# Designed miniproteins, single chains, continued (5), part 22

Each design is a single chain, and the fold is of that chain. pLDDT is the mean over its residues in the fold that is shown.

## One batch from the design tools (miniprotein)

Design m16733
Fold by ESMFold2-Fast:
Structure m16733 (fold): chain A 96 residues (1-96)
Amino acid sequence: SDAEQRAAVDALLAAYRAKAEELIAEARRLKEAKPSEEEYFEAIQKLLLDFGDFRLAVVREVQALQPSADLRQAFSAQLSAIEDAFLAELARIEEE
């Protein structure tokens, strides 16, 4: 049903937000350890790859649901908002 598809998309977006929060907490722990620039760069690249892999899995799961055009647009908008917020917070941590 449309309600079941919407609930599934909402759950996947919630999982993506939780993953973003987990990785931001990891970035904060990395910064607090006062690594070298090279160590920090390598750790953040690994973290970004993990986030990208999770994003790909979420997108695949949503596509498998064959959602309506409206639900696809809402999903894409929320996905982008989560990603933008994640990247902004990551940049803020790097400036600390």
Scores: mean pLDDT 89

Design m16734
Fold by ESMFold2-Fast:
Structure m16734 (fold): chain A 62 residues (1-62)
Amino acid sequence: ELEELVRRIRELGAQLTDADSGGKAGAEIVRLANEARKLLEEKYGREITPGEFGLELQRLMA
């Protein structure tokens, strides 16, 4: 489930780079990122910092 959310974020990020107006894709990325963050916090059993979240996303996309 987490990997699916990360894949969706990656796809939407590529669309933003291709210069659609970005608004809809940006809002959906935020929604999916919040969902992924909750899953990571459940996995760790604690809140994670924005820095930890960013590092974890990079790890999952690698």
Scores: mean pLDDT 69

Design m16735
Fold by ESMFold2-Fast:
Structure m16735 (fold): chain A 92 residues (1-92)
Amino acid sequence: MAMELMEEMLEEGKKMVELYKKGDLEGALRALAKALLLAEEAGKLVTDENVKELEEFAEKNRELIKEAEEAAKKVREEVPDEKIREVLEEVK
């Protein structure tokens, strides 16, 4: 379960990057919101037994995670805080 959520989070991160590059800020923001929710849920499922596998997954995907983090920062800078709040509430 935790690994599946991490994989889904990474896919939403990739989607966010592609949407941002296309100029779809609203789509990128929705993908970001979903990635944040998936990250929160995955964090709840971390155990001593699975943490090493999750860390290895993160290391393997380090470049993609970094690219997604930079895109997320740009989306947050370009989209008004009010709109960010609305989308985060919408995807919950």
Scores: mean pLDDT 78

Design m16736
Fold by ESMFold2-Fast:
Parts: C-alpha cells; structure tokens; sequence
Structure m16736 (fold): chain A 88 residues (1-88)
C-alpha cells in the first residue's frame, strides 16, 4: 500500500521535472486516493502500447465507478498509464 502510493508520488515528481505542471494532478490524485482507499491490486501489462490502451480504459472505468480497486507497479508502467489516462 504505502509503496505504491510512494511510486505514484515519485511519478508525479518526475512529470513535474519534465515540465508537466498540473495536467497530471487529477490522474495522480485519483491513483493515490484509490490506492489508499481500497488497497492495492497489482496490474501489469507487457508493452507500452498495451499499457497506454489499458490506461485509457481504466481511467474511463474508474470515472464511471466500475473499478473499486487499482494498483500499479513499476515507475515505467505508472508513467505510461498516467499519460494515457490524461490523454483520455
């Protein structure tokens, strides 16, 4: 739980350094809140393309209330999923 929340926070810091100011704030906050509220469910994808598509679907499902738990592992995966969710 705490580890995944830290990964989300670290991802946010990286994106801020890359020049992404607050555009990812909503996605980051949603991921942190979900990880805190429901605990962590590890979800991994094998390719960046697949991760981007899954990220868009997860963001839409989360907004619609279809998802009750979500956890992400790995900074690279978090980066792709958060970016895809922002694009959605």
Amino acid sequence: MERAERLVAEYGERMRRYGAPNDLAQVRAALRELARELGLEPVEVKTPEEAAEVGRRLAADLAAGKLTTLGLAGPGLLEVLADAAEAA
Scores: mean pLDDT 52

Design m16737
Fold by ESMFold2-Fast:
Structure m16737 (fold): chain A 97 residues (1-97)
Amino acid sequence: KEEIIETAKRVVRKALEHFGLPDELRDELVELFVKILQEAIDKNLTPEEFAEKLRKALQEFLDKHAPKYGLTEEQRQALLDTFVQIGLAAYNDIKEK
């Protein structure tokens, strides 16, 4: 499980780097991702429940921080979709054990 989480963390970090986000914002988003992923594992959420929780948490985070970083609506949507896609892939790998 730790190896899958570490791999997912690395993939998310690289994806966020591709979006050109500041290091501080990238670190906070990676921490948020790991927190929600671990909570989903601990609570044995369905992939659908996990995806919804992750999407809501990221939307709330971006609403608070996006104005500081000049993110467009298109960039925010692409970030949301990428984040959820990586999260679901990692969560499904954990569940398939």
Scores: mean pLDDT 77

Design m16738
Fold by ESMFold2-Fast:
Structure m16738 (fold): chain A 85 residues (1-85)
Amino acid sequence: SAAPQEVIEKAKALAKEYNENQSDEFVVYIPKVPKEKLIALIKELAASGDYSVVDVEEIDGVVKITLKKGPDEEATQKALEKIRK
């Protein structure tokens, strides 16, 4: 698999929790993963159409992913471009 299942499961579980709280934007913290796995995770999250990735930031060995409800292809592409550097 191009993405680690454990990371995807954690991100989806947190997204469900925040969605139940009626938040339009939410932040997920995951352990640092290789760049390729992070790209795959973002693509997987965006593919559902339920969420889009607004930003991705690495802080002290943790990856901070900012998500929002609904599709936003432009934001997702910008986040992917930021990671590819």
Scores: mean pLDDT 72

Design m16739
Fold by ESMFold2-Fast:
Structure m16739 (fold): chain A 69 residues (1-69)
Amino acid sequence: ADKLGGGALADLEILLTSPTYSNEQKLSKAKEFIEAVGPGNAEAFRKAVLKFDIHPGLKQALLNYIDSL
């Protein structure tokens, strides 16, 4: 069971799918969000990001970041 609350994952999805932000801004903000929530949740974030319907380059960059934690 994922210990990370659904609200945190939903907030990340909203951030990553926002039409207001560029892919570079989304990546930067997502990194800050993951660091703020805690790197101990890296596996839960990784599983969530794999399911997100986001730009493939953004998805790969974010997965690479999470895998480095």
Scores: mean pLDDT 78

Design m16740
Fold by ESMFold2-Fast:
Structure m16740 (fold): chain A 82 residues (1-82)
Amino acid sequence: MSAEELIAKAREWLAGLEADGDAEVASLPAELQEAVRALLERARERLRAIIAAGEAGASAEELQERLNALLAELQAAGEALA
């Protein structure tokens, strides 16, 4: 995947989280809402950082590593919340 494709992917994921995130959290049990809101806020911040790095000329390899790290963090957090 090229740097341009990785930036586009990160932008798509960020747009999805910004559009639907609040509605998805509102549909969750009250006990999970705070933890999931915090998780989504961290995901949005990390995606913005990846986009900014890509726009600044970061390599496809660096962007892929950052995206993989974010996915691993989200998976671990999801397992902890389950």
Scores: mean pLDDT 78

Design m16741
Fold by ESMFold2-Fast:
Structure m16741 (fold): chain A 60 residues (1-60)
Amino acid sequence: MEARRKAVEDIAKSNREALDKQGAELEKKGSPEEAQERYNRMKELLDKTIADQRAAADAA
């Protein structure tokens, strides 16, 4: 269980870093305010997905 949980944490960190880069790309294409709203929505979805994945890993 511990090794799986750490793998989920490492993936979560990598995904958050990728999301930050994607947010910067969105700022190039649209309003910075709109880009930030999209970033916030994606972050909320990512956080929920990570929580669900941690629960699944703990259940294994």
Scores: mean pLDDT 72

Design m16742
Fold by ESMFold2-Fast:
Structure m16742 (fold): chain A 70 residues (1-70)
Amino acid sequence: SRLITVREAMEKILEIGDKYGKIEGGVQAVQAIMAEGYKPDDLVRASYVARLITKYTGVPYGEAKAFILA
């Protein structure tokens, strides 16, 4: 699985939340990453980020993962 920075992950989470009309869910997903103690330059798995997007926005995992890797 591909690694991305937490900064890129947060930007893409907010963008997909806006795209799907799930702004509150996007904010909640970002807050979940911050609550785990991750810093902006840390690396996380795209699959981890895609699961958070699905959990908080309802966007299907495959679509969320494709969006993160775009």
Scores: mean pLDDT 86

Design m16743
Fold by ESMFold2-Fast:
Structure m16743 (fold): chain A 94 residues (1-94)
Amino acid sequence: MEEAGRIALEALKPLVEKIKAGELSEEEAEEEGRRLARELLATNPEAAQLLATSILGSKLLAAGRDLSEVKPLSEEEQIELMGEFGRKMAEKAK
């Protein structure tokens, strides 16, 4: 579990740094997020699932919903969640 979490965070770091530097538009951040998810699914599917589940959990908590609503995610759902995450981060950076 700790190794998958570390891999997920290391993979996410370049995207977060680019967004904070103002290098990515909302659309570019969404596409980079989707790309990251696809690459992570191909190289380390456990890290991809952990990252997507963490993003979903954060989204549910922010919406006032219970974490009991977290369900296993398909590959397509993981890619879309990562895209949404990138876009929202870019929106906050403005």
Scores: mean pLDDT 78

Design m16744
Fold by ESMFold2-Fast:
Structure m16744 (fold): chain A 70 residues (1-70)
Amino acid sequence: MDKELALKSTENLAEMVIKVGEQQGRPDLVQWAEKAKEEAKTSNLDEIVELSLQMAREYRRLLEERRAAL
């Protein structure tokens, strides 16, 4: 896997978490995702993949919380 593609994917996923986190009033997740996005820029490939998986888990949780609130 290309590190540049992994960084791009992680950045896009972090921005999704930030957007949905702001909409749902989760400033803790917005701050975390912004920090993770920045940290990914100086991380190795394995660390970037781990950050992507963590962001995917949090994004899924945000979507489930939104569904429960409807």
Scores: mean pLDDT 79

Design m16745
Fold by ESMFold2-Fast:
Structure m16745 (fold): chain A 84 residues (1-84)
Amino acid sequence: LTPEQQAEAEAALLEIEIAVTKISLDRLKKHGIDPEELKEIQERLEKTVKRAEELVARYPDNPAFRQVLEDAKKLLEEVKKLLK
């Protein structure tokens, strides 16, 4: 894989990670919020945001990578609101 193809693959994995996290969060909202599970989700999302930020920094002109970062940040904000 070229460096660009590797970055695209990384973005795809981050998209899957975000989608799975959103499903997990929806399950917690439906069946009762466990603060420990919510903290674990927060920790994972903070790492996802960091990885997405690094991806955007390497490829600032790629709008798809910026979208992944915005999606991750939006989900992290939602999790933080549930912890308040």
Scores: mean pLDDT 85

Design m16746
Fold by ESMFold2-Fast:
Structure m16746 (fold): chain A 78 residues (1-78)
Amino acid sequence: DVKEIAEEMTKLTREMMAEASRLGVSDDVQDKIMELLTKGSIEATTLASKGNLEEARKVIEKTREEARKLLEEAKAKQ
């Protein structure tokens, strides 16, 4: 269901951007995280619209891990 994939990406975006804001992450890193989340959302919803839910789920997982790594790197520099 494309709607379910879109809702999961929206939730992930809210979670990651809220955490970045709480940590006082620089605007440059916040922009990079937002670009990553936006690209992941487009890829996942496109795959879901074609019925490829398994690949859509993999894109969500990869996007989550890449966003987490950016946040961890930002924490390490504080």
Scores: mean pLDDT 83

Design m16747
Fold by ESMFold2-Fast:
Structure m16747 (fold): chain A 61 residues (1-61)
Amino acid sequence: DKEKKKEEAEKLFELGLEAIAKGDTETGAKHFQKAANLWQEVLSDEELYEKLAELQAKLAA
């Protein structure tokens, strides 16, 4: 279920951002790692590249 894994990865990324905002960098890093692993499993190389660019923009904001 690629779509379900994509949705789970997005949710984990949001949880990671929330943890970082609360000062819990360790929990945030764990959530980001799980999200990245899920995206690597379900996205093509091109889609993964575009996703990483999107995430970099969100983190820079």
Scores: mean pLDDT 78

Design m16748
Fold by ESMFold2-Fast:
Structure m16748 (fold): chain A 100 residues (1-100)
Amino acid sequence: SHRDELLKELFDVLIGWRSRVNPEAAEKLRKELEELLKRKDYESLFDLIDRELLQMMLAGIAAGHDEAAEIARVEAIVAALRAKDYATALRLTREMVARL
């Protein structure tokens, strides 16, 4: 489905970032995200995405980015995902990774 295609592109962005800091954790994340999507377990899938976004937020803050701005970025991505606006979530996640 179009939703599953956008979610897979979102996974690739998240996995791409994780692989730069920990390749073994990136492979584990890929398998977990793909299995949850296959099972249609969207609640656990979004919980896992939320956890990864929080790690990206913390990495940005540790790199000297503005804390309030990094929090607002994650909140905007999470809001888009909850609204089922996967295209916006993908775009915002790409923008966040590009700043890391």
Scores: mean pLDDT 86

Design m16749
Fold by ESMFold2-Fast:
Structure m16749 (fold): chain A 71 residues (1-71)
Amino acid sequence: APVLYRVTFPVHDSETWARFTGLLLRLTTEDPDAVRIVAIGKDSVVLAVTKDADAIAAELATRTGVTVTRL
C-alpha cells in the first residue's frame, strides 16, 4: 500500500521548491509508479510513495531542505 507523507516548505523559498520539484521529476522519470502528488496546499504537498518509501522520504528531507512527516 502507498505511504502518505506531508512535505512542508519554508515560506518564500524558491530554491527549496526548485530542488524538490527537480528531485520529484527525476524520481518519476526513473519510475513513474514510485511517487505521486495527491494534494497541494499553500506551503505543503501530500505525496503517496509506493516503492522505497522510507528511502525516498529521507532523500527528499536531506537533499532539498523540506520537512517530511509521515501521515
Scores: mean pLDDT 78

Design m16750
Fold by ESMFold2-Fast:
Formats: sequence, C-alpha cells, structure tokens
Structure m16750 (fold): chain A 117 residues (1-117)
Amino acid sequence: MPRPGPPGPGKAAAPGETRTQTTTVTVAAGATVTMTIANPLSTPVKVTLTFTVVSGSGTLKVTVSVNGKEVGSADLSLGGTATFTVTLAPGESATVTLTNTGSATQTVKVTITLTEL
C-alpha cells in the first residue's frame, strides 16, 4: 500500500552539524566492554572518539572497528588519552572494544562527537 507518508528520517539533518556526548564506562579487572555507535541517517557522519583513563591501574586496550574491520587501537594507562576519527556511511556502525588487561577495575571517560557530512 503506497502511503505518501511523512518525510523520511534524516531529511531534516543539516550538513556540518555536530553533537558531543560524554559517558563514563567502568571496566572490571580482566573484563571486556563493547559499545556500538550506529549511523541511522541517509548521509555519512564523521565520528570522533576520545578515551581517557580517569581511575584504576594497569593497561586498557581500546579497539575501534567498522563493519568488523579494525580501524584503530591504543593501549592506555592511568591518565592516558587516545583519539580516533572514523567516517560511517549510511547504515554503518562503529564498534568500540575496551579490554582491561590489568588486575584492578578501570574507569574510562569516553567523549563522542558526531559531525553530519
């Protein structure tokens, strides 16, 4: 049944608009935490991810993948910061994997900036 429905999602998106979100993630000793960032829009988006270890001890491995392919990784210690930038085509997603290889719980500040292209 063809409906001339409301305008499709994403037609109101303005190119060059940015959004920034900051989240705190806790990764237990020996644990892995996975986060997914999806682009549901009909236009590409630029995603900038900044990771800072704010508490804990040992090494935190950060891996960023797009469509199952690793695009960047870093090993962080307390006070360490890593920044990754990826471009997501329509319907693509980025997967962030945080692995705590240490024996103590680590807390990570994650800042996500999305820019519509």
Scores: mean pLDDT 79

Design m16751
Fold by ESMFold2-Fast:
Structure m16751 (fold): chain A 81 residues (1-81)
Amino acid sequence: EYMFSPEERAVLLKQLDVDGDGVFDSEELKVLEEMLNVKGTLKVDGVYDEETKEAVKILQRILGLEEDGVLDDDTVKGLGA
């Protein structure tokens, strides 16, 4: 929840459109984990842990973005938004 800036949370909520109340909860995080779980190996538990962050970095590398593990607009758009 507190791992994202207000701007990053707004981008995630806008792209995922799961819960538009401005709160990034475990259910919204599960949607993100499912989107990143293209090989079926990532644990979907609603927690943004080191495994989820590493999956984000791998996605960023594939997209040619900076591998910082931060969910910015470009990274979320690359997930199919």
Scores: mean pLDDT 56

Design m16752
Fold by ESMFold2-Fast:
Structure m16752 (fold): chain A 75 residues (1-75)
Amino acid sequence: RSALLQQLYSPDLAVVARAAATLLREDPDDPRPVVLLTNLYGVNLTRADAEAVAAAPSLEAAAELLRRLMEEKMT
């Protein structure tokens, strides 16, 4: 848990996306992944975005979807 939160500070966007996707899938009630993505990267994930990541068929698919959403939504 703490190691996954620490990975959100990684300079590698793929590492960040995988860690955040893992956290969103394990505990969707934890606000920390979404808050940290907004504060560190300016990524405003919608409810639909978070639901799509949680509903992805695998962690790898969830991580790739989140990486693409981060790239798209970073200002």
Scores: mean pLDDT 75

Design m16753
Fold by ESMFold2-Fast:
Structure m16753 (fold): chain A 118 residues (1-118)
Amino acid sequence: STPAELAREGLARLEPLVEETLAQLPAYLAENGVSRELAAALAEGARRLADSALALAASSPPELAAQLRALAERFRALAARLEANPELSEEEMLAVLRELVRLVAELHRLKLERVLAA
């Protein structure tokens, strides 16, 4: 299997994996609960993912670089919201986790498209 073949397979499987992950989030929160520690960990994770997206943008074609920079801003906005309000309800935390899963999936999609563009 070539890197391009693996990237195409990854792209084809991405949305089904996202939907499966999203379906599992209510059960995850029911088992683990909502905490300030979870909010802080998600904010830190989102900031690291933003930095990762910006690093990839520096070595990507212009169209992919623009998408990676826009994605980095969305990760940073999510982190800033969590830092401003770390005491979330279960409904608010579920919405944050759903948003983070979608943003992580978009980063993975752009990483795979970058392989195909090379």
Scores: mean pLDDT 88

Design m16754
Fold by ESMFold2-Fast:
Structure m16754 (fold): chain A 80 residues (1-80)
Amino acid sequence: SREEIIEEFEKKVEELEGLSPVAREILEEVIELIRKGKSLGEISEFYLSKLMEHEDELTDEEYKKIEEVVGWMAEKLEEL
């Protein structure tokens, strides 16, 4: 279910090390959009916009970690 995906996504985000406050805020906003029932397209547009807005603040290592966890979430939501 969507709620189970949210719970697992929150757990994965909590387990990630080396995330800045900016990276954490982006992921928390993504979780909020999922809770609000936003489409994958809307979530992706928001996510990409936030990555572009904060590109000077995010490290390559953070990008990789964020991409991996968001990619997992997107695949699970697509299966619903």
Scores: mean pLDDT 81

Design m16755
Fold by ESMFold2-Fast:
Structure m16755 (fold): chain A 92 residues (1-92)
Amino acid sequence: KTKEEVVKELEALKPQIKDYCENAGDVQYHLKLLEEEASPACKAAVEQIKNEDYEGAASVLLANPSCTKYVAASVYCLHGEAGFNKFLEALK
């Protein structure tokens, strides 16, 4: 997928991810399930997010589009809307 396609997918997912992270009785449990099923590449991208290395995470995501939901949810739940917007900027 192109950078433009990934950005559009992330922007389309943003309302669902916001609702998920903000109304989160079980967000830690669901993120853990996504992590357990995630490929090593997806896990590496999320570790980069934890270190605020959004450019590194963006590079992994562009090579591994299957990681989009897990990476997007992790960015928003960990760093909020501000972090999510910085991640979108790193992809542009």
Scores: mean pLDDT 75

Design m16756
Fold by ESMFold2-Fast:
Structure m16756 (fold): chain A 89 residues (1-89)
Amino acid sequence: SMEEVAREAEGFALGARAGIEVTDKYEPELKKAGASNEEIAEVQIRVIATAAAEGMRLLVDEGLSPEEAYQRAREVAEKLVKEAIEKAK
């Protein structure tokens, strides 16, 4: 349905935003842990893509509010970026 497509687009945008904000926040810690610029870019792409997919799932499949979907997508992004920091050490 058109309504479902709109919800998917909203969830994608919210999740992608969460992923961008989280990877931007933790970029200095990734660099300090020894990650190269190329490795940081790979982490950013992976985290943004995963958070975007999670945002869509939370809005469409779970029926969460945009605010709740954003917060949960952000939590997933933070978990992934912290795992990347540990691997870079």
Scores: mean pLDDT 88

Design m16757
Fold by ESMFold2-Fast:
Parts: C-alpha cells; sequence; structure tokens
Structure m16757 (fold): chain A 83 residues (1-83)
C-alpha cells in the first residue's frame, strides 16, 4: 500500500532508489535534500535573471509536487517552492 505508492512516484521521477534497502529516515533525508536542491536552484535562477521555458518550469514543478507527495506519505509536511 504505502510502499506501492512510493514506488510509483519514484518511477515517475526516474529515481533509482531501492526502498527495500533504505530506512524511512534515509528516504526522508534523500527526498528533502532533493526538494531543497530544487528550491535553491529556483532562487539561483531568479537571482541571475534566468528565464526557464514553460516546459522546463512545468517539469520542475511536477518533480517538486512528486517530492512533496512522497514526503507527505512519510508523514513530513513540506512546502512547494514558490515561483
Amino acid sequence: ERKEKLEKLLKEMNLDLDLDTLSDEQLKEALLSRLEGIKFMIEHLKKNGIVLSEEDKEAIKKEAELLVEMLKILGVEAEMPED
């Protein structure tokens, strides 16, 4: 149930994470790190006046949404990066 939902979301993100070898804590840390990386990237792009295509923006937003959903399944409330 929970594992099936996480595997499906990880597959959508093309993440090669083995849920059988990772603890919940390790998985939370990996997902949070990736979400924070997206937030820092968006901030850096804004600071440097770099405009992404609508397609690239949608892809980044989708990845962030999948990360937030997985974290929510793991009991972590995470905020979407603000654009």
Scores: mean pLDDT 75

Design m16758
Fold by ESMFold2-Fast:
Structure m16758 (fold): chain A 97 residues (1-97)
Amino acid sequence: MEELMKLLEEALAKVYKETYGLDLSKLSEEEREELVKLVLMTLAAKEEGIPLSPLSEEMLERILEYIREKLGEEGVKKLLEKARELKERLLKEEAAL
């Protein structure tokens, strides 16, 4: 599980540098955590068939491919499960308001 999160951060660093020229090592820990949450929420949205921008879709595919290369399909499945869990938690908190 920790290995999956480390690989996700590594994939983000690589993809953001290649796609946006952004060096994630210059971001604070809080800013990096927000990017991880944003990626997980975007992945959950894609799974529900919500249309993404072409750039966001390409970015996610590169991230998933990196995870697949390191942890195989099991790693990708775990990442999707974590994305769904985060979404359900946020929706439950919103419904409690």
Scores: mean pLDDT 74

Design m16759
Fold by ESMFold2-Fast:
Structure m16759 (fold): chain A 74 residues (1-74)
Amino acid sequence: MEEQLKEIEKRLDYIVEKYGLTPEERAKLRELFRKAVEEGDPEADIEFMEILYKKFGDESLKENIEYAKKRLEK
């Protein structure tokens, strides 16, 4: 879907700007985000957030990661 792909790109642009990501890091996060949004893969969503948290130390992601993991277990 063209609209869904545009939303993925906009969100990636925001994240790249916020965290100062390299093109290689952007490409990896794009694939994980695509899997999370297009395929409904919650594991890809968790991995995406964990990469950002571990690399950049964004504490706001810690609660989101824990919440997403609990949703997987339920």
Scores: mean pLDDT 71

Design m16760
Fold by ESMFold2-Fast:
Structure m16760 (fold): chain A 61 residues (1-61)
Amino acid sequence: SDERIDELIEKMMKSKDVDEQNKLAEELKPYFEEARKNPDSPLYQRLLKRIQEAIEKLEKE
């Protein structure tokens, strides 16, 4: 679900542990691979937007 993707991205961006970041990134890989097959899909656009928003929030704090 979209909520699960948002949760994983937030945890990854907030984590200071490289091992935890890598595990969360691995959980996100299936979603990126599915989205990659249809780059114009709402899923792909939503993933990119959510990642950008998470990065911006962390850089501002």
Scores: mean pLDDT 71

Design m16761
Fold by ESMFold2-Fast:
Structure m16761 (fold): chain A 81 residues (1-81)
Amino acid sequence: MEVEAELKIVINEKDRLVLVGAKLTDKDGKVYELTSMVQIPEGVVLSKEEKVKLALEKVKEKAEKRGFTIVKIKTEVTVLK
């Protein structure tokens, strides 16, 4: 099923968490929601770009497992310190 994705990515530097909420909209206007959380292991240092990429990969993986094909992505990134 083809969907357009709107992603809200929150990078929490203090807690070493990357949170992502995805709103997936199909061709008929039906909305599906996915969430994912990535804990960055102790001692691992990632750039902002690497954290965003990790969030995107997790959303794509979850969407694919549920039978969604993401044809368009809009991303909003918030960094909390």
Scores: mean pLDDT 83

Design m16762
Fold by ESMFold2-Fast:
Structure m16762 (fold): chain A 81 residues (1-81)
Amino acid sequence: SMDKKIEEILEEAMKEAGIESLDEETRESLLAFAKKLAEQGLSFEKIKQMLVLVLEKIKEEKLTIKSVEELEEVYLEVILE
């Protein structure tokens, strides 16, 4: 299923970013973000790359994420430098 594939991609992205655990709100927001991207036609490989970038930023700045909107803001900050 798509949901299972999105979960697997998030686990792989977390491992690549060096993150062992996430709080429930951040995890749910990342899963929702990844699902939104997949529904918009992005490949699973591109979604994984985007999740790694966001996770690295969360780790670096010790961010707490409570919504998909906040996560999209983090992603825009990363890509706009």
Scores: mean pLDDT 83

Design m16763
Fold by ESMFold2-Fast:
Parts: C-alpha cells; sequence; structure tokens
Structure m16763 (fold): chain A 86 residues (1-86)
C-alpha cells in the first residue's frame, strides 16, 4: 500500500514537471488525502532548491509516508522556509 501511494505521488510530480495531463484518478486521490498533499508539497519545496533524481525522490516519498501527520507538518513548514530563502 505504501509503495502504491509512492507511485501516485511520483505520477503527480511527473505530470506537474512536464505539464502533462494528470489522470483524474490520481487527482481525486490527492484531493481526498491530506497526507499525500503534504508529502507532495514537501517534495516540491525541496526540489525548488535542488532537483532530485527519480531514485532520491522515491526514497524521500517512502520515508515521508512512514512519518506521522505531526512530523509531516513540521517537515512541510521547514521545507517551505527553505524554499523562501531562494
Amino acid sequence: EKEEDAKIILEMIKGLEKGEEIPEEIIEKFLKDEKLQNILQIVIYKEIKKPLSEEERKKLILELLSLSDEELKKLLEKAEEEAKKI
């Protein structure tokens, strides 16, 4: 299940990067799941500073999926502050 969620997040990021049409199924899953939304935002903020390889991105997403909602919110705030410095 975590690996499936990681694939959904990766597809969303790829769609956003390439300006490709993102499948409606993926968009709907993101709209229903605050945790997936927070993970997506963290990855985007980190990549503003430095682009990640596909392997680094997958590892980061899997790590974020293992965290609690409280830990994710703290990381999101930190990633947002780092992005604002650029």
Scores: mean pLDDT 77

Design m16764
Fold by ESMFold2-Fast:
Structure m16764 (fold): chain A 88 residues (1-88)
Amino acid sequence: SKELAQAIKDTAQQALKDIKENPDLAVQIAKGAQKIMVGLASQVSPELAKEVEKYMKEAIKAAEEGDLKKFEEAIKKLVELAEKAAAK
């Protein structure tokens, strides 16, 4: 569904914004976003859910390390993945 793919993209972008505004909560925000995005992706396909989970594990690790740059790169990959899923 294009709607589910858009929701994944919106969730990923919101998580990045929230972490920039609340860096002390980065790990909690990243873990919350993972649960939402994996749940949405699983409704599109098991393959998309697996890829979203891989990138979110990378994002959570970056958040745990305090590496905002690595977190931003993981979120960019998730946005690109969601855009590809929305394309058809």
Scores: mean pLDDT 84

Design m16765
Fold by ESMFold2-Fast:
Structure m16765 (fold): chain A 101 residues (1-101)
Amino acid sequence: GTTTSEAEGSAVVAGGAARTILEVKVPPGKNKVKVTAEASGEVTVLLLADGEVVASAVVPAGGTAELEAEVEGGSTVTVVAATPAGAPDATVRVKVTVTSE
């Protein structure tokens, strides 16, 4: 059967810095990972599986972006947000949805 789980995280990312917002371990089997990101300032959001970038998106200031990837069972998924150099600090909120078969 199909199982869905959700996790949420938020952080302030200093201007010109990168920060891990959330880490989740995906269960065994086939997994579809969706990330919805919101940011108060411009940020680039990276979705990593076992340290490899599998998806990325730029979130505009006050906007939203969605990332999606298929991820191998047992992997660790990491969501990283980075602000441009010289940008103000940004508050980033992410929601990760993992759908497993």
Scores: mean pLDDT 85

Design m16766
Fold by ESMFold2-Fast:
Structure m16766 (fold): chain A 95 residues (1-95)
Amino acid sequence: GSIDPEVFDAEVLIALAEIMVAVVKLTLERKGDTLTPEELEDIKKMAEKAISLANEALRRAQELGDEQTVAGAQRVIEDAKEVLKKIDELMEKKK
């Protein structure tokens, strides 16, 4: 069966979000200006999904008083926002 994100704990959600951000970062570093508009849209959606997962982890960690996991979720959100900014700059150049 499919894995439901709701059954993951906050640390697993952060790990999944970190992997998604890492994939986006590696794609930007390796392909840069050669990325198509379609590829840019795909990695943008991945970064947005990473923010969604990290926000869910943040909510769960805050409810549990887990300050370390809260800090981890916040770092992933900041990293994802930075890659989104780079994607938006590349998308604007391709208009």
Scores: mean pLDDT 82

